# Designed miniproteins, single chains, continued (4), part 40

Each design is a single chain, and the fold is of that chain. pLDDT is the mean over its residues in the fold that is shown.

## One batch from the design tools (miniprotein)

Design m13365
Fold by ESMFold2-Fast:
Structure m13365 (fold): chain A 100 residues (1-100)
Amino acid sequence: SPEHQALVDQIAALVTQISKLLTEKEEDIKKLTLLQMKLIATSSGVYLAARMGAPLAELQAVLDKIQEVLKLVEQDSPIDEIMEKLDEVVDYVGELERRL
């Protein structure tokens, strides 16, 4: 639906923005790569969930969680805290995929 596409596009835009900011802030290649892999897992999982007809409320919950990640990155929060929040997002998306 148009509403599903709008949420997918918003999440993809935020993932791209977060990835760019992290590339500028994190010099540890291993940590940066792990963060980028989690962002890719999030966008890929959301795309799949939306195509399978996931409830709009569940996609909105992912958008809200990824906005929290952006806020942590913009506030220069510790990378380990950002990683933990991204793990919560990846786990949520993974559970959503398993239910569809």
Scores: mean pLDDT 88

Design m13366
Fold by ESMFold2-Fast:
Structure m13366 (fold): chain A 83 residues (1-83)
Amino acid sequence: HHHHEEVERLKAFLEEAYKKIKENPKDQKVRDELIEAFRKEFGLDEETAQRVVDLLLKGYYEQAASLIELKRLFPDRPGRVEL
């Protein structure tokens, strides 16, 4: 756990992904490539990676970052609390 370096890396990756989405919001290929990139870089499953990309498309940058961190902390459980 190198907290500061991991946070900086996550922020840089999200900023690059957000820039690509903002410049190409209608490009399905860019969306698919970003889903694959999040799966490879953060070990996300397809559903979670798709949700991250959807959040970035809506401009919910901090929510996207929180979802990645939550899934890394609780890989065996859904990122939602029923409560």
Scores: mean pLDDT 72

Design m13367
Fold by ESMFold2-Fast:
Structure m13367 (fold): chain A 92 residues (1-92)
Amino acid sequence: MYTLSITLETKGAKHYFIVSDESLEQVIEEATKGLEIYAKVLGPEKITVESSGPEEFSDQAVKALKEALEKLGIRVSVEKLGGNKWLITVEK
């Protein structure tokens, strides 16, 4: 099973969602769709991604989420906090 836990931090609140599936492709697709919706509606300043699964999954997931935000015209920087934890900072 693959799991992504995504926390979006805005000026006044934190929002989170979790996606789990036996398919790596399905988890990335659903997480990307959720992130796109929340990013458009909430305008987050920081996004924290935590993964559960093989290490290679973490790298693929973060890359896909970064690319999804960039396609929305959102400039971001990505920082690895630990083996399965990543911080995506929305640039001003």
Scores: mean pLDDT 82

Design m13368
Fold by ESMFold2-Fast:
Structure m13368 (fold): chain A 106 residues (1-106)
Amino acid sequence: SAQQRQQAQQILQQIQQLLAEFGRIVDELMDVLLGKKKMSSEEIGELLKRADAIGEQLAQLVKQGRELAKATNDQATLQQVDDLTRRAEALAGRHMAAKTVYDLEK
């Protein structure tokens, strides 16, 4: 339906916004790790916490988008959700690497 298609588009937009924010956090943590930027341990801890929260929100939105796409037999939306899921997994891997280094330096 038109309503379900609009809901799917809203979910995709929310995922894209969260991925952009997650990417910025990962880039900032990576700059600190590479010595390009100085940041306090408290600031690093808050960014890691925010990244974890974004990861949880992304998992929920991806699940909702996938279920909606399957219910509406919308292959294009399903493909977009899968593509965004792969990007989220790549960013989560980089975030976990940064978190591991931070935890080891404590």
Scores: mean pLDDT 81

Design m13369
Fold by ESMFold2-Fast:
Structure m13369 (fold): chain A 94 residues (1-94)
Amino acid sequence: ATVTATAPTDALASGAEDAARNLAKRTGAQFSVAYSSSTGGRTVTLTGVPPETLTADGVVRAPGEKSVETTRFTFDSAKGTITADDGTTMLPTT
């Protein structure tokens, strides 16, 4: 399965990117990131993810801020979404 989602903010994008890297290492999935044309957004893609909901921890940080928190991200291959533990959902990229 493939999960592709665009993060709405730079801080959330950094966490999602880190979580995706961690899942790629754990599952053998292929990871990539592309910068969105929208300011502060990134598109995170995992290819070869098992066809189920997976979780990984990522570090949320804004430019210039020190990294102080770890956020859990849920990757749902059926929905094509990434959701942070605060309920913020990154929409699938078509």
Scores: mean pLDDT 71

Design m13370
Fold by ESMFold2-Fast:
Formats: structure tokens, sequence, C-alpha cells
Structure m13370 (fold): chain A 65 residues (1-65)
């Protein structure tokens, strides 16, 4: 999934790839505030499923930059 790909990119330190994948996910969710929140939640869950809670935090920080 896009969430898992973004989590892996963030864990690898590829901030630009993680941000690009996040934007694609947000576009599919409709780009409003609730859509952004839902996308961040999905990315966090994806990182958790991979056992990478640190990657989830990093994705959140990158998304807000």
Amino acid sequence: SLAQEAARAAEAGDAERAARLLREHMEKQGNDRSGITAALGALGRGAEELGATEAGRRLHDIALA
C-alpha cells in the first residue's frame, strides 16, 4: 500500500519519496482537512504494522514540513 511504501521511505531517510507518496495518498482521500487526518492515520497504522513506530513518527513530521 502507499502507506507502507511511505513508511519504508521515511525509515530509509528518503524524505522526498515519503512526502511524494503521502501526497498521492492525500489526493486519493480528497485533500481536505479530514482527508489529511485520515491519510496520516493510515500512514501511522501502516508503519505500526511493519513494526516501525519511529518511521510513523518521522512520516508525520515530514508531512507537516
Scores: mean pLDDT 63

Design m13371
Fold by ESMFold2-Fast:
Structure m13371 (fold): chain A 72 residues (1-72)
Amino acid sequence: SAAAAQRARLEAMRREHDEIVAKLKAGEITPEEHHARVVRLAAEHGFVSPDATLQEAMAALAEAERAWRDAA
């Protein structure tokens, strides 16, 4: 179903975001690389423009995660 496909996509995005955050916490990436990866992830999912700020991208990802939780 379309709802199941959307849930799977949001779940994959959440997993990728968790991996990016984990790499930052482990010191594997810089804060600048974290910024670039988070904005790219949100833009790839159509939530923000590729030139969006980190705050805009993080807000969009948080809303998507909330939608995933509400769909559970």
Scores: mean pLDDT 80

Design m13372
Fold by ESMFold2-Fast:
Structure m13372 (fold): chain A 72 residues (1-72)
Amino acid sequence: SADEELIEAWKKDAEELLEKADVDTLKEIRKEIIENRDDVLASLDPERQKVYQKLVDELMEIIDKKLAELEK
């Protein structure tokens, strides 16, 4: 679907942008996402909430993977 293609393209862009991020930067981004997630979701209609949730889940997975690699 168009949403799946958009998420995959965004995931690649996010991976490239986060390639040079240090541990402190990744932790700050992660914290900001967690703290703002509920407020952002509350401001969106149900269809946009689904897209936002998928994008956040993908971003969090990328950040958590990079943090695990950098903390070894």
Scores: mean pLDDT 76

Design m13373
Fold by ESMFold2-Fast:
Structure m13373 (fold): chain A 97 residues (1-97)
Amino acid sequence: SLIEKISKKFKIPKEVAKAAALLAKYFSPASKNLDEVAGTEEGLEKLKEELLKETSIPEELLNKIKSPEEAVEAIAEYYKVPKSKVYEAIRYYVNNE
């Protein structure tokens, strides 16, 4: 899957690769798939719901997220990965295969 390719390419956990895909889906201005929810409060709520479902990030940490940038910071801190690697993964999903 694309998630496994990203995980291996950037040497990040699969859950971080999943989180990056969700961030790309809801907030990347370059993504063709964001027309419905891009940059909206609805998009942020859907992102948080899917992160809770698809990752081990605690609900308490997700409840603190008020922006896409704070989501990147929360993911990077929780999984102990550089924030730059999360952004690189997001960019790759936007440009994807």
Scores: mean pLDDT 75

Design m13374
Fold by ESMFold2-Fast:
Structure m13374 (fold): chain A 96 residues (1-96)
Amino acid sequence: TDVVGSAGVALTKLWMRTWVEKSTLSPEVWQLIESFLLHGISKLIAILKGKGQEAFDRLKVAEETLKRLEELNAPQRILKDGKNLIALGKRAVNDL
C-alpha cells in the first residue's frame, strides 16, 4: 500500500522536474525520459496495482533507460527520482 503511494509521488515529482527543465534538456534526454515514463514506469505502476508476470522484463527496460540517462548526464534530480522509483518497483516485484 505504501509502495503504491510512494511510487505515485515519485513519478509525479519526476514528471514535474522534467516539465520545469524540459527547455534545458537535450532532445535525447527528453526522449529517454518519455520512454521511461510510458514504457518502464507505467508497467511498474501496473504491477503495484496488480501482479503482472511481465514485471521483471519491464523493470529491466526501466533500469537500462535510467543507465542511458546517466550516460547522457541528465540532471541529478531526475536521476535520483528515477532511481527511487525503480527501487520501489523492485520492492513491489519482490513482494510478489
Scores: mean pLDDT 66

Design m13375
Fold by ESMFold2-Fast:
Structure m13375 (fold): chain A 72 residues (1-72)
Amino acid sequence: MTPGELREKLKEAGKELEKATKEKDIKKLKEVRKRIGEIANEASDAGDTVTLKEASKLYYEAKKEIEKLEKS
């Protein structure tokens, strides 16, 4: 996977995260978080620190939203 492909996948995951957050869909949020984690691992393996940083941010946002919804 190229750095460009990782960036595109991360942008798609970000849009899915925003939609799942708006819909308050815990199952979709967990699926998106898993995909972001996979992208972060690929970025780490490739030495793509820019994509890794962005993926880590989105992963944290997904985790926080899941925790917030599970507390309700």
Scores: mean pLDDT 81

Design m13376
Fold by ESMFold2-Fast:
Structure m13376 (fold): chain A 75 residues (1-75)
Amino acid sequence: SMLDQMDAFWHELLRIIVRGREEGKLEEALKEIEQLVEEFSRRLGLSPEQLQRLLETGRGALRLIAEGAVEVVLE
């Protein structure tokens, strides 16, 4: 379902950010995030409004993780 795909998107998004932070490759992680968003928007047929909401939520999470304000542990 679309909800399952969105959950997978957020899980991958956070995984990329955490790895980028730990490896000191945050700029590369941001690039991978842009690619991830493009792929999911095409695959899911997201409307511009839905894509905007995903990006806004992702930017908030990314900012907190990059600042070290939020610790995310991914398996």
Scores: mean pLDDT 66

Design m13377
Fold by ESMFold2-Fast:
Structure m13377 (fold): chain A 108 residues (1-108)
Amino acid sequence: MLASVERADELAREARERGVSAEELVERARELEPTDPIVALALLALAAEREREEGREERARELELEAMVAQLKMIHARNGDEAALEAAVAKIAAETGVPAERIRELLA
């Protein structure tokens, strides 16, 4: 866990300094999600930040949702706590305005 967190911070910092595109960050995040979900989360969050800086609010919100869903998969879904997962889905739906059904589709 610690090594992945440190690697995530390093990669996010390097990507910010080098001006890596949001599209490249998303592609890399999706590749890393199965093996290094913490790094994938950091890259998705950075991609959302880059899209927002460029005035693409809808795309930034989509990437923030993808990051929240990935975090749910990592922290809650793997623990087999279905009640907590459903509560978290409802909370994200309320906070983002995204329908709970769509969030469940992204979790499947």
Scores: mean pLDDT 73

Design m13378
Fold by ESMFold2-Fast:
Order: structure tokens, then C-alpha cells, then sequence
Structure m13378 (fold): chain A 86 residues (1-86)
């Protein structure tokens, strides 16, 4: 698990609402599924690398919806960490 995910998880668990904690868990599952589908190692793959891979994928419209969800979730995680650690 990347350090960014770990920091976001701790912040959400400590300060997040029950709704935010549940959304976070769902997003982690979505990211894990995405990593498996695209043969990515979640322990070594950074969010920057995920975004770069997503930008270079040739996706159908249905796959593009999944891409947008993953990107939105990554942006949310990064925002949580940046706000708290700043």
C-alpha cells in the first residue's frame, strides 16, 4: 500500500464521518480491482503512475466511466493528505 493511501486512511478513520469512511473503503476496493485488471502492483505503483497509465489506455466508453471514478477517487485521497499534512 502506498504511503499516500495509508495517510489518507488514518485521516479518514480519525476525522471522517461514517459516510466518508464507507466511501473510502469502497474506493479502495475499486482501486484494488483496477490494479488487478491492469496487472499493477498496489504496493509499488504510485498514484502518479496510475494516472499516467490511465491517460495512455485505449478505453471503450464503459471503461472510461471506470477510469473517471478511479481518477476522482485518487484526487480525493491526495486532497485529504495534502490538506492534513500541509
Amino acid sequence: MTSTIRKAEEIVKKYGTPEQQELFKKGIKKLEDFYKRHNLDPSTTTFEQVKEILANLKLDKEEQDEKNMVLQYIDWIQFIVEKAEK
Scores: mean pLDDT 70

Design m13379
Fold by ESMFold2-Fast:
Structure m13379 (fold): chain A 86 residues (1-86)
Amino acid sequence: SLKEYFVKLGLTEEEADLVEKILNGEIPLTDESREVLRKLAEIDPEAVEYLIRILEFKVDFPPANMSEEKLKLIEENLKELRRLFP
């Protein structure tokens, strides 16, 4: 799972859950989640690039059961991630 991948990279289980919620459009980027993403970038910059690619894929090919609200938040999270990690 994605959560297991991030934990193996060095995130805590709580931090990995936060990242998964961002990827699923369940929460926006907050100061707390920005610090987790910064930590991830310090561990492996390619992992942040991988996150951006996942969000891009979900925007281009939305999951069949995804709500409009979740998709909009994924689009907003993608825009913010690209701004933070250009």
Scores: mean pLDDT 85

Design m13380
Fold by ESMFold2-Fast:
Structure m13380 (fold): chain A 83 residues (1-83)
Amino acid sequence: VKTAIVHLDNPSPSEIAELITRLADAGVDVLAINAHAPSIGREVGDALDAHPDLLVGISVGPKDTGFNLAGYHSALNRILAEQ
């Protein structure tokens, strides 16, 4: 089992999507992203949908509570529903 933990500040959706794709292609099974004020975009959801066997956890800082949890929540619910 390959696990990766990544710390990011204000990552763009493209950066997160690229990271997910790259690590999934490298055979990572579990990816934990600790991000302060992450941007959520369709690119992140698309990358997660393309790699459903990859378990992805995304943590957000308390400062940006209105920041885009809906997109990440949908992705997490999809991952949880596959159990």
Scores: mean pLDDT 62

Design m13381
Fold by ESMFold2-Fast:
Structure m13381 (fold): chain A 88 residues (1-88)
Amino acid sequence: MLILSNEKKLELLKKLKEKSDRKKIYEAFILALEEKYDEAIELLKDIPLEEVKEAVFEFLKEEAKYLLENEKDPEKIKAVKKYLELLE
């Protein structure tokens, strides 16, 4: 998992929730970050696993984009770029 603060992860998830038809999945991810695991599981239980996986990959891509825009360490930038290639 890419190293972002929980506050920044929440910001990215809220943006994805607003833009996506997968609002329920992103709401569950927000709840999980807030350690409300029972509520998160309840939201996800009836959602196809493939849709959850796609939402995870979309979120990881947004985290990687944020890191590429804000990271100054060349080695970390290289690692993030390689990670993005693995999400293809």
Scores: mean pLDDT 76

Design m13382
Fold by ESMFold2-Fast:
Structure m13382 (fold): chain A 99 residues (1-99)
Amino acid sequence: MAAEQQALAEELMKGLEEIEEEVKRLLEEGKPKEEVEKLATERLRALFRETLARLRALVIAARAPDAATQAAIEAAEAALLAEIDKTTWDQVKEEIAAS
């Protein structure tokens, strides 16, 4: 029942890790900080947009009045929004500055 929610959360986390790795690689290659910052922002926007689209698809698919299904969707939505809220360019920038 939570397979779709877990897969979506795992995909979001994997996407975030890939962006972080790409940012670190670009800085190692000597790319300007401003250029890396812009690229990271664009990648984060694309990731969030895709995640929200998939979340919407899950909500539409689970239109049944089953209370268990509704609770699972609400939990998945809350988890995804919490991850999005915690992920900012400022956090990525701080991690890079510490490297």
Scores: mean pLDDT 68

Design m13383
Fold by ESMFold2-Fast:
Structure m13383 (fold): chain A 73 residues (1-73)
Amino acid sequence: SAAEFEALVAEGEALAKQGRYAEAGEKFIEAARVAPDDERAAHAYLYAAIAYQEAGDSERMQEALARARELRA
């Protein structure tokens, strides 16, 4: 649902503000999975990629970027 998507995005943003970037990325991936449309899912994957970049996790960053690209195809 849209409400569940917005709640997970808010949790991810709160974790990122605390410097908990790996956990923020995980919440953004959860948000992408429950997103009401492909556009919001793609945006959530981009948020996850940014969070994983900050966490130093290049592998998960690339995975999230690939998912976002698939949804724009």
Scores: mean pLDDT 88

Design m13384
Fold by ESMFold2-Fast:
Structure m13384 (fold): chain A 77 residues (1-77)
Amino acid sequence: SDRERAEKLVAEAREILEELKKETNIVKAIGLILRMIGLRTDMVLSGLDKKEPEAYAEMEKLIKEAMEALKKIPGKL
């Protein structure tokens, strides 16, 4: 279902965010954020942003948290 697909994409983004919080390499951290943006893009292209707005709002919150985590990583090692 659309809801199950949306929840799965959000769950995957949540796992990536937890990986990002432990990352010390800026290039790897950027790669993780790009993967999360890809999941958000999949939601939009599938219309899940309109069909499952609560799940999409959660995805947006996770990406915002990821961007804040990225700011705490000091350049390249």
Scores: mean pLDDT 84

Design m13385
Fold by ESMFold2-Fast:
Structure m13385 (fold): chain A 67 residues (1-67)
Amino acid sequence: KEIEEKLEKFIEELSKEVAKILKEYNISDYEAYKEALKKLGFSDEEIEKLENMKYEEREKWVKKKIE
């Protein structure tokens, strides 16, 4: 329950940050996504790991990071 709500809030924050970056900088969706993750406290290493994970693995890893 609690972790699911944290994940939903994270996705909401990520979406808002991506939208803000796209509006401000006229860059690609992929670049905006990476910049949004960096602003939310993810390192380059962590972002690379997320890109190589299946959806279920990404969800589990993000939940652990947000904890």
Scores: mean pLDDT 68

Design m13386
Fold by ESMFold2-Fast:
Structure m13386 (fold): chain A 76 residues (1-76)
Amino acid sequence: SMAGMLQTGALASARNGSADGVDTLKSMGDFLYSQGYYNDAAKLYFAAAEVARAAGDEETAEELEKKAKEALEKYK
């Protein structure tokens, strides 16, 4: 699916060691959220949170986990 392709690309970019990996995943999550793909948006926010936590940015990780939870609450 298109959402699956976007998620795979964003995760590959994050894994290649860019400091911008978190921003890329968040931006893709925000895009999917705006399109009503709440479940896929939540997956990208959780992935971004994991990358941020691995980098030692706990505050950003907690913020992204909150966004992921909010997206899941809208999923039907």
Scores: mean pLDDT 75

Design m13387
Fold by ESMFold2-Fast:
Structure m13387 (fold): chain A 96 residues (1-96)
Amino acid sequence: MTEEELRERVKEGLRALAEQLGITLSDRAIDVAAELIVEKIRERGYVTPDELAEIFEEAAKRLQAEGGDPADVEALRKMAEHIRANQAAADAVLAQ
């Protein structure tokens, strides 16, 4: 798989995830998040839920620093919050 093919698959996955969570991600927000995810996959071969949440937070910071749309920044932060909330719920179940 080429880096471009991997990036397109990651973007498709991000659109599907956002749709499932009821969050609207712009193409710009998807592009920034996908770039960071692709870099992590190339480095380690996988992305954990914690790393995915951190990637969304980093993407939000990057967009905010470049003067991006506040709605894109908020959407990325909401993605991170949903992932962290789902992980906390799973951890609580495993502790039982």
Scores: mean pLDDT 79

Design m13388
Fold by ESMFold2-Fast:
Structure m13388 (fold): chain A 61 residues (1-61)
Amino acid sequence: SAADRVEEALKELAALSKAGDWEGAIALAREMAREFRAQGDEGSAIFFEWIERELERKMAA
């Protein structure tokens, strides 16, 4: 389901962030946003677009 896919993506994002792989985390968030937008899931797409921006902001700090 979309919810299960979101949960798995969030676990992977957390793992990448903990490892210091900010580029990988940003790339995953961007890819998830693209996939959900292509599927017509606007809510999940907007959520991952927000995560991408937050990760970019954190990396820039």
Scores: mean pLDDT 85

Design m13389
Fold by ESMFold2-Fast:
Structure m13389 (fold): chain A 71 residues (1-71)
Amino acid sequence: GDSDVIREAYDLVLNGQLDEALDLLMRRFGLTREQAERVLDYYFQLLSGGYSHDEASRRAAELARDLQRRG
């Protein structure tokens, strides 16, 4: 699902594959690079704030869909 794609992008970042992580989010959600960076930053911010990966990835996916709808 959408949250699984966020988690995949996170794993790519941890492996030093930032461009691949951003490309994945851009293709999956129809985002600009700036919007994809905002989604990843939000996910890392939530994890740093004590959210679980399950909760954080769901919230990041919701942001990605909101950005997609807004254009």
Scores: mean pLDDT 90

Design m13390
Fold by ESMFold2-Fast:
Structure m13390 (fold): chain A 79 residues (1-79)
Amino acid sequence: SLEESIIRAETLVVGGEVTYAEHVAKHNPSRKQQVIKELEETIKRAEEVKERAKKLGDEATVKKADEVIKKAKELLEKL
C-alpha cells in the first residue's frame, strides 16, 4: 500500500542517517557530541517508524527499523 511504501521510505531515511553519523564520527572526531545527539534523535524516530510498522502488520519493516536502532545504539557505545 501507499502507507507501507511511505514507512519503508522513512526506514531508509533513518538508516541513512546512522550511516552518515558513522562517517562524520570517523572523519570529524571534534563533532562527537553532535553525532551523539543526532543518533539519539534518529533512534527516537526509528522507534516511531517501528511502532507504525507494527500497527500495519509490516513485519519486514519492523525488522529493518529494529536493525537501524541496534546499529545506532552500537555506534553510540563506541563513541
Scores: mean pLDDT 86

Design m13391
Fold by ESMFold2-Fast:
Structure m13391 (fold): chain A 87 residues (1-87)
Amino acid sequence: MEKEIEEIKKKAQELAKRGLELAKRAEEVDKELAEEVENLLNETLGKVTEAVKDKETMKEKAKKALEEGEKGLKELEEKIKKLEEEK
């Protein structure tokens, strides 16, 4: 369990770092997209934080939250990339 918690924390930190960089990129092309990235990060990290409070279901709930957050970031990254290429 402890090792799995450590892995979840590392993934959450990586997601936060990637999201912050993506938000900076989005701000250069569209402030609304930057807000969407920030909102997605806050929601994802909030879900992970709540999941880790429940030791019995933490692993599954945290993994699901991280997976959904990762998917959302990829979709936003694709939108930002298209806008960056059109500038």
Scores: mean pLDDT 79

Design m13392
Fold by ESMFold2-Fast:
Structure m13392 (fold): chain A 67 residues (1-67)
Amino acid sequence: MAAEEEARAAAERAVEATAQSIRFLDDREAGEAAVRNVAAAVERAQGPEYGERVREEAERILDEVAA
């Protein structure tokens, strides 16, 4: 539980900082690539369960910024 919460918090912080940059750039392709990169890195490092959770959080934040 704590490790998953930590992974989620780390993903939110990293994506939130990236999302702010994406919002200024107004570049959805860069945003999608950034989200995909973060999720893939976590998936390869910690496994598909963590990657999927990080990906869901990252996509949520990106969609919010893009809206």
Scores: mean pLDDT 64

Design m13393
Fold by ESMFold2-Fast:
Parts: sequence; structure tokens; C-alpha cells
Structure m13393 (fold): chain A 84 residues (1-84)
Amino acid sequence: SMMAMEKEKSRKAFEAIIAMQKEAAALRKAGAPQADIAALVKKRVIDLLKELGFEIGPSTTDQDLFNKVMELAQPAADELAAKA
């Protein structure tokens, strides 16, 4: 069903955000440059959005990318928060 597909996309986006946060935290602890960490997170966001079927054009800003992934993840984040 459409509802099940939307739930799955939201769960994937939420899990990807958690994975990116853990990876970024590990890199910061290891002393990686902030620019390298930012570039890796951006790459992960782009890869996720492409996997979920979104087009990323040359006019798409970093803020647009992060806003879109946060928007997609929000329902799954809200569901988890309601269970905590």
C-alpha cells in the first residue's frame, strides 16, 4: 500500500540520519577535518535521496538537501519518540 511505502521511505531516511550522526561523531573523535566530515555527510544525503528516487540538480543547495532528508525522516522520528 502507499502508506506502507511512505513508512518504509521515512524509516530508511531516519536510519540513514542516525548512521550519518554516528559516522560523523567517530570521525570527529579521530580528529578528521571538519570539511571532510561535512563532505562525507553531504555525499550520504545525496546518495540517500537518489536511492529514494529524488532528482538532484545543479541549483539544489546544501540546505535544500538537508531539509528534504529531515522532512522524509520526521514521521519515523515522531513514531520512535512517541514510543519512548
Scores: mean pLDDT 82

Design m13394
Fold by ESMFold2-Fast:
Structure m13394 (fold): chain A 72 residues (1-72)
Amino acid sequence: SLEELKKKLEESRRIGREIVVLWVANQEGRRDEFEKLLEEVETDPEARARLVAAMDQWAKQIEEWLKKEREK
């Protein structure tokens, strides 16, 4: 059903965000960038779109990093 599909999509996005947050927290520089974006979200509604875009970019970097680790 559409409701089940939407629920699975929300679950997948939540898990993806949690992974990105954990990865960013362990990277120097990326942690500071993430914290800055979080502060901006509190005062600027458009900053949420920037945070989402940044998290998408970091997710791509995580995939590239995982690929390199698997090739060891």
Scores: mean pLDDT 63

Design m13395
Fold by ESMFold2-Fast:
Structure m13395 (fold): chain A 68 residues (1-68)
Amino acid sequence: SSIESRVEELKKTLTPEQAQLLDELVESILAGDFEGAAAALARLRESLTPEQYAKAVELARFILQEKA
């Protein structure tokens, strides 16, 4: 899927721990767990570069727009 492709592309630039947080973000959004999504995004903001974080936010927005 386009979501999986975008997640995989971003994961290539991340550490294993950051990739796990990205998975938690994606899973939380898909489950409608907005509190979990916000927590994962805050953790990613602490560990990612501004460019990587912007990509994570774009991905989250894309998933929400797809209604997945």
Scores: mean pLDDT 83

Design m13396
Fold by ESMFold2-Fast:
Structure m13396 (fold): chain A 80 residues (1-80)
Amino acid sequence: SKEEKKKLLDRLHDLVEEAVRILAAAPPTPELRRLWAELQALAGKIVAALQAGDLESAEAYLKEMERVLAELREKAAAVA
């Protein structure tokens, strides 16, 4: 449904905003740059899945994006 797509898109937006905030506050290490590249690739896959109406794939990619964001959060804290 349009409402389900909106919820997933809003979740994607929240995850991207958190990642940007973390990266703005952290030194630009190669590991953090790698994790950011992974998050950008996942965001692209989520957008493509949502455009195709593939909510199952979008949810799976969002779950993976949450995992990568948790790793980014951990690694950023370690270098602060």
Scores: mean pLDDT 88

Design m13397
Fold by ESMFold2-Fast:
Structure m13397 (fold): chain A 98 residues (1-98)
Amino acid sequence: SFDQVRDVINTTIDLIRQGNIDDAISILQSMRDQLRQIDDPYAQQAADLIDHAIDQIRQGNVDTAISSIIGAMQQMRQLSPDQQQQIANAGQDSINSI
């Protein structure tokens, strides 16, 4: 569900704000990899925004990174419930591995 996508995104943003950059990037990479498997323009746009967010985090541009993550989340809202669940599961599996 989209609520689970939002929960994963909120956890990721909290990690970024805490300076836990490596864990945040790991979650974003897992979500991006799942998005890239979906042949849908909204999924591709969300993945591009996540790639941009990762680059911005690595440069120390936290506010820009968070903005890109929120943009990715808005693109993910346009996906099917099953696709949203797959993305949320990928992010949650990454969280559980930390």
Scores: mean pLDDT 91

Design m13398
Fold by ESMFold2-Fast:
Structure m13398 (fold): chain A 72 residues (1-72)
Amino acid sequence: LDAERLALWEEVQALAREAAASPPEERPGILRRLVEATERLAQVSRQLGAERDAALAEAHRDTAERELRALE
């Protein structure tokens, strides 16, 4: 696996945990970063031909966007 993709996946998981543990006032900022990280992970995964990983990253992005919207 590519080192950059692994680092991005670790960042996505860390941001998801941080969002879950954060108070409501801080959560939107973390969720926006999570959306950006999952979008980049999907792009890198596609460039590497990891289509399944790219699709999974896009699903995580959609979930984070939905959670962000629910906080508005």
Scores: mean pLDDT 81

Design m13399
Fold by ESMFold2-Fast:
Structure m13399 (fold): chain A 95 residues (1-95)
Amino acid sequence: MELYEELKKRIDELFAEARRHVETARQAALAGDRFTAGNHLTIAYGLAEAMVAEAERGAKKLPKEVRDEVLSYARQKAAEIRAEIDAVRALMGAL
């Protein structure tokens, strides 16, 4: 139970950091700073990958029932970040 809660908290912290980078990239894109936008999207992408990697490493120590749940949670959060990255890239293409 504690290991599951700690792992979920780490995933949530990585997700929050990735979302801050996506928002910074969005603001940079709107300001015409494509270089800064691209750099923050690269960081956000790396954080999305880190969420899945943390879940995979932590899940090996958890009961099977909870393992599948935390992996699905991390993959869902990573997919949300990737979708937001694609939205900012589309915005940059429209500006």
Scores: mean pLDDT 87

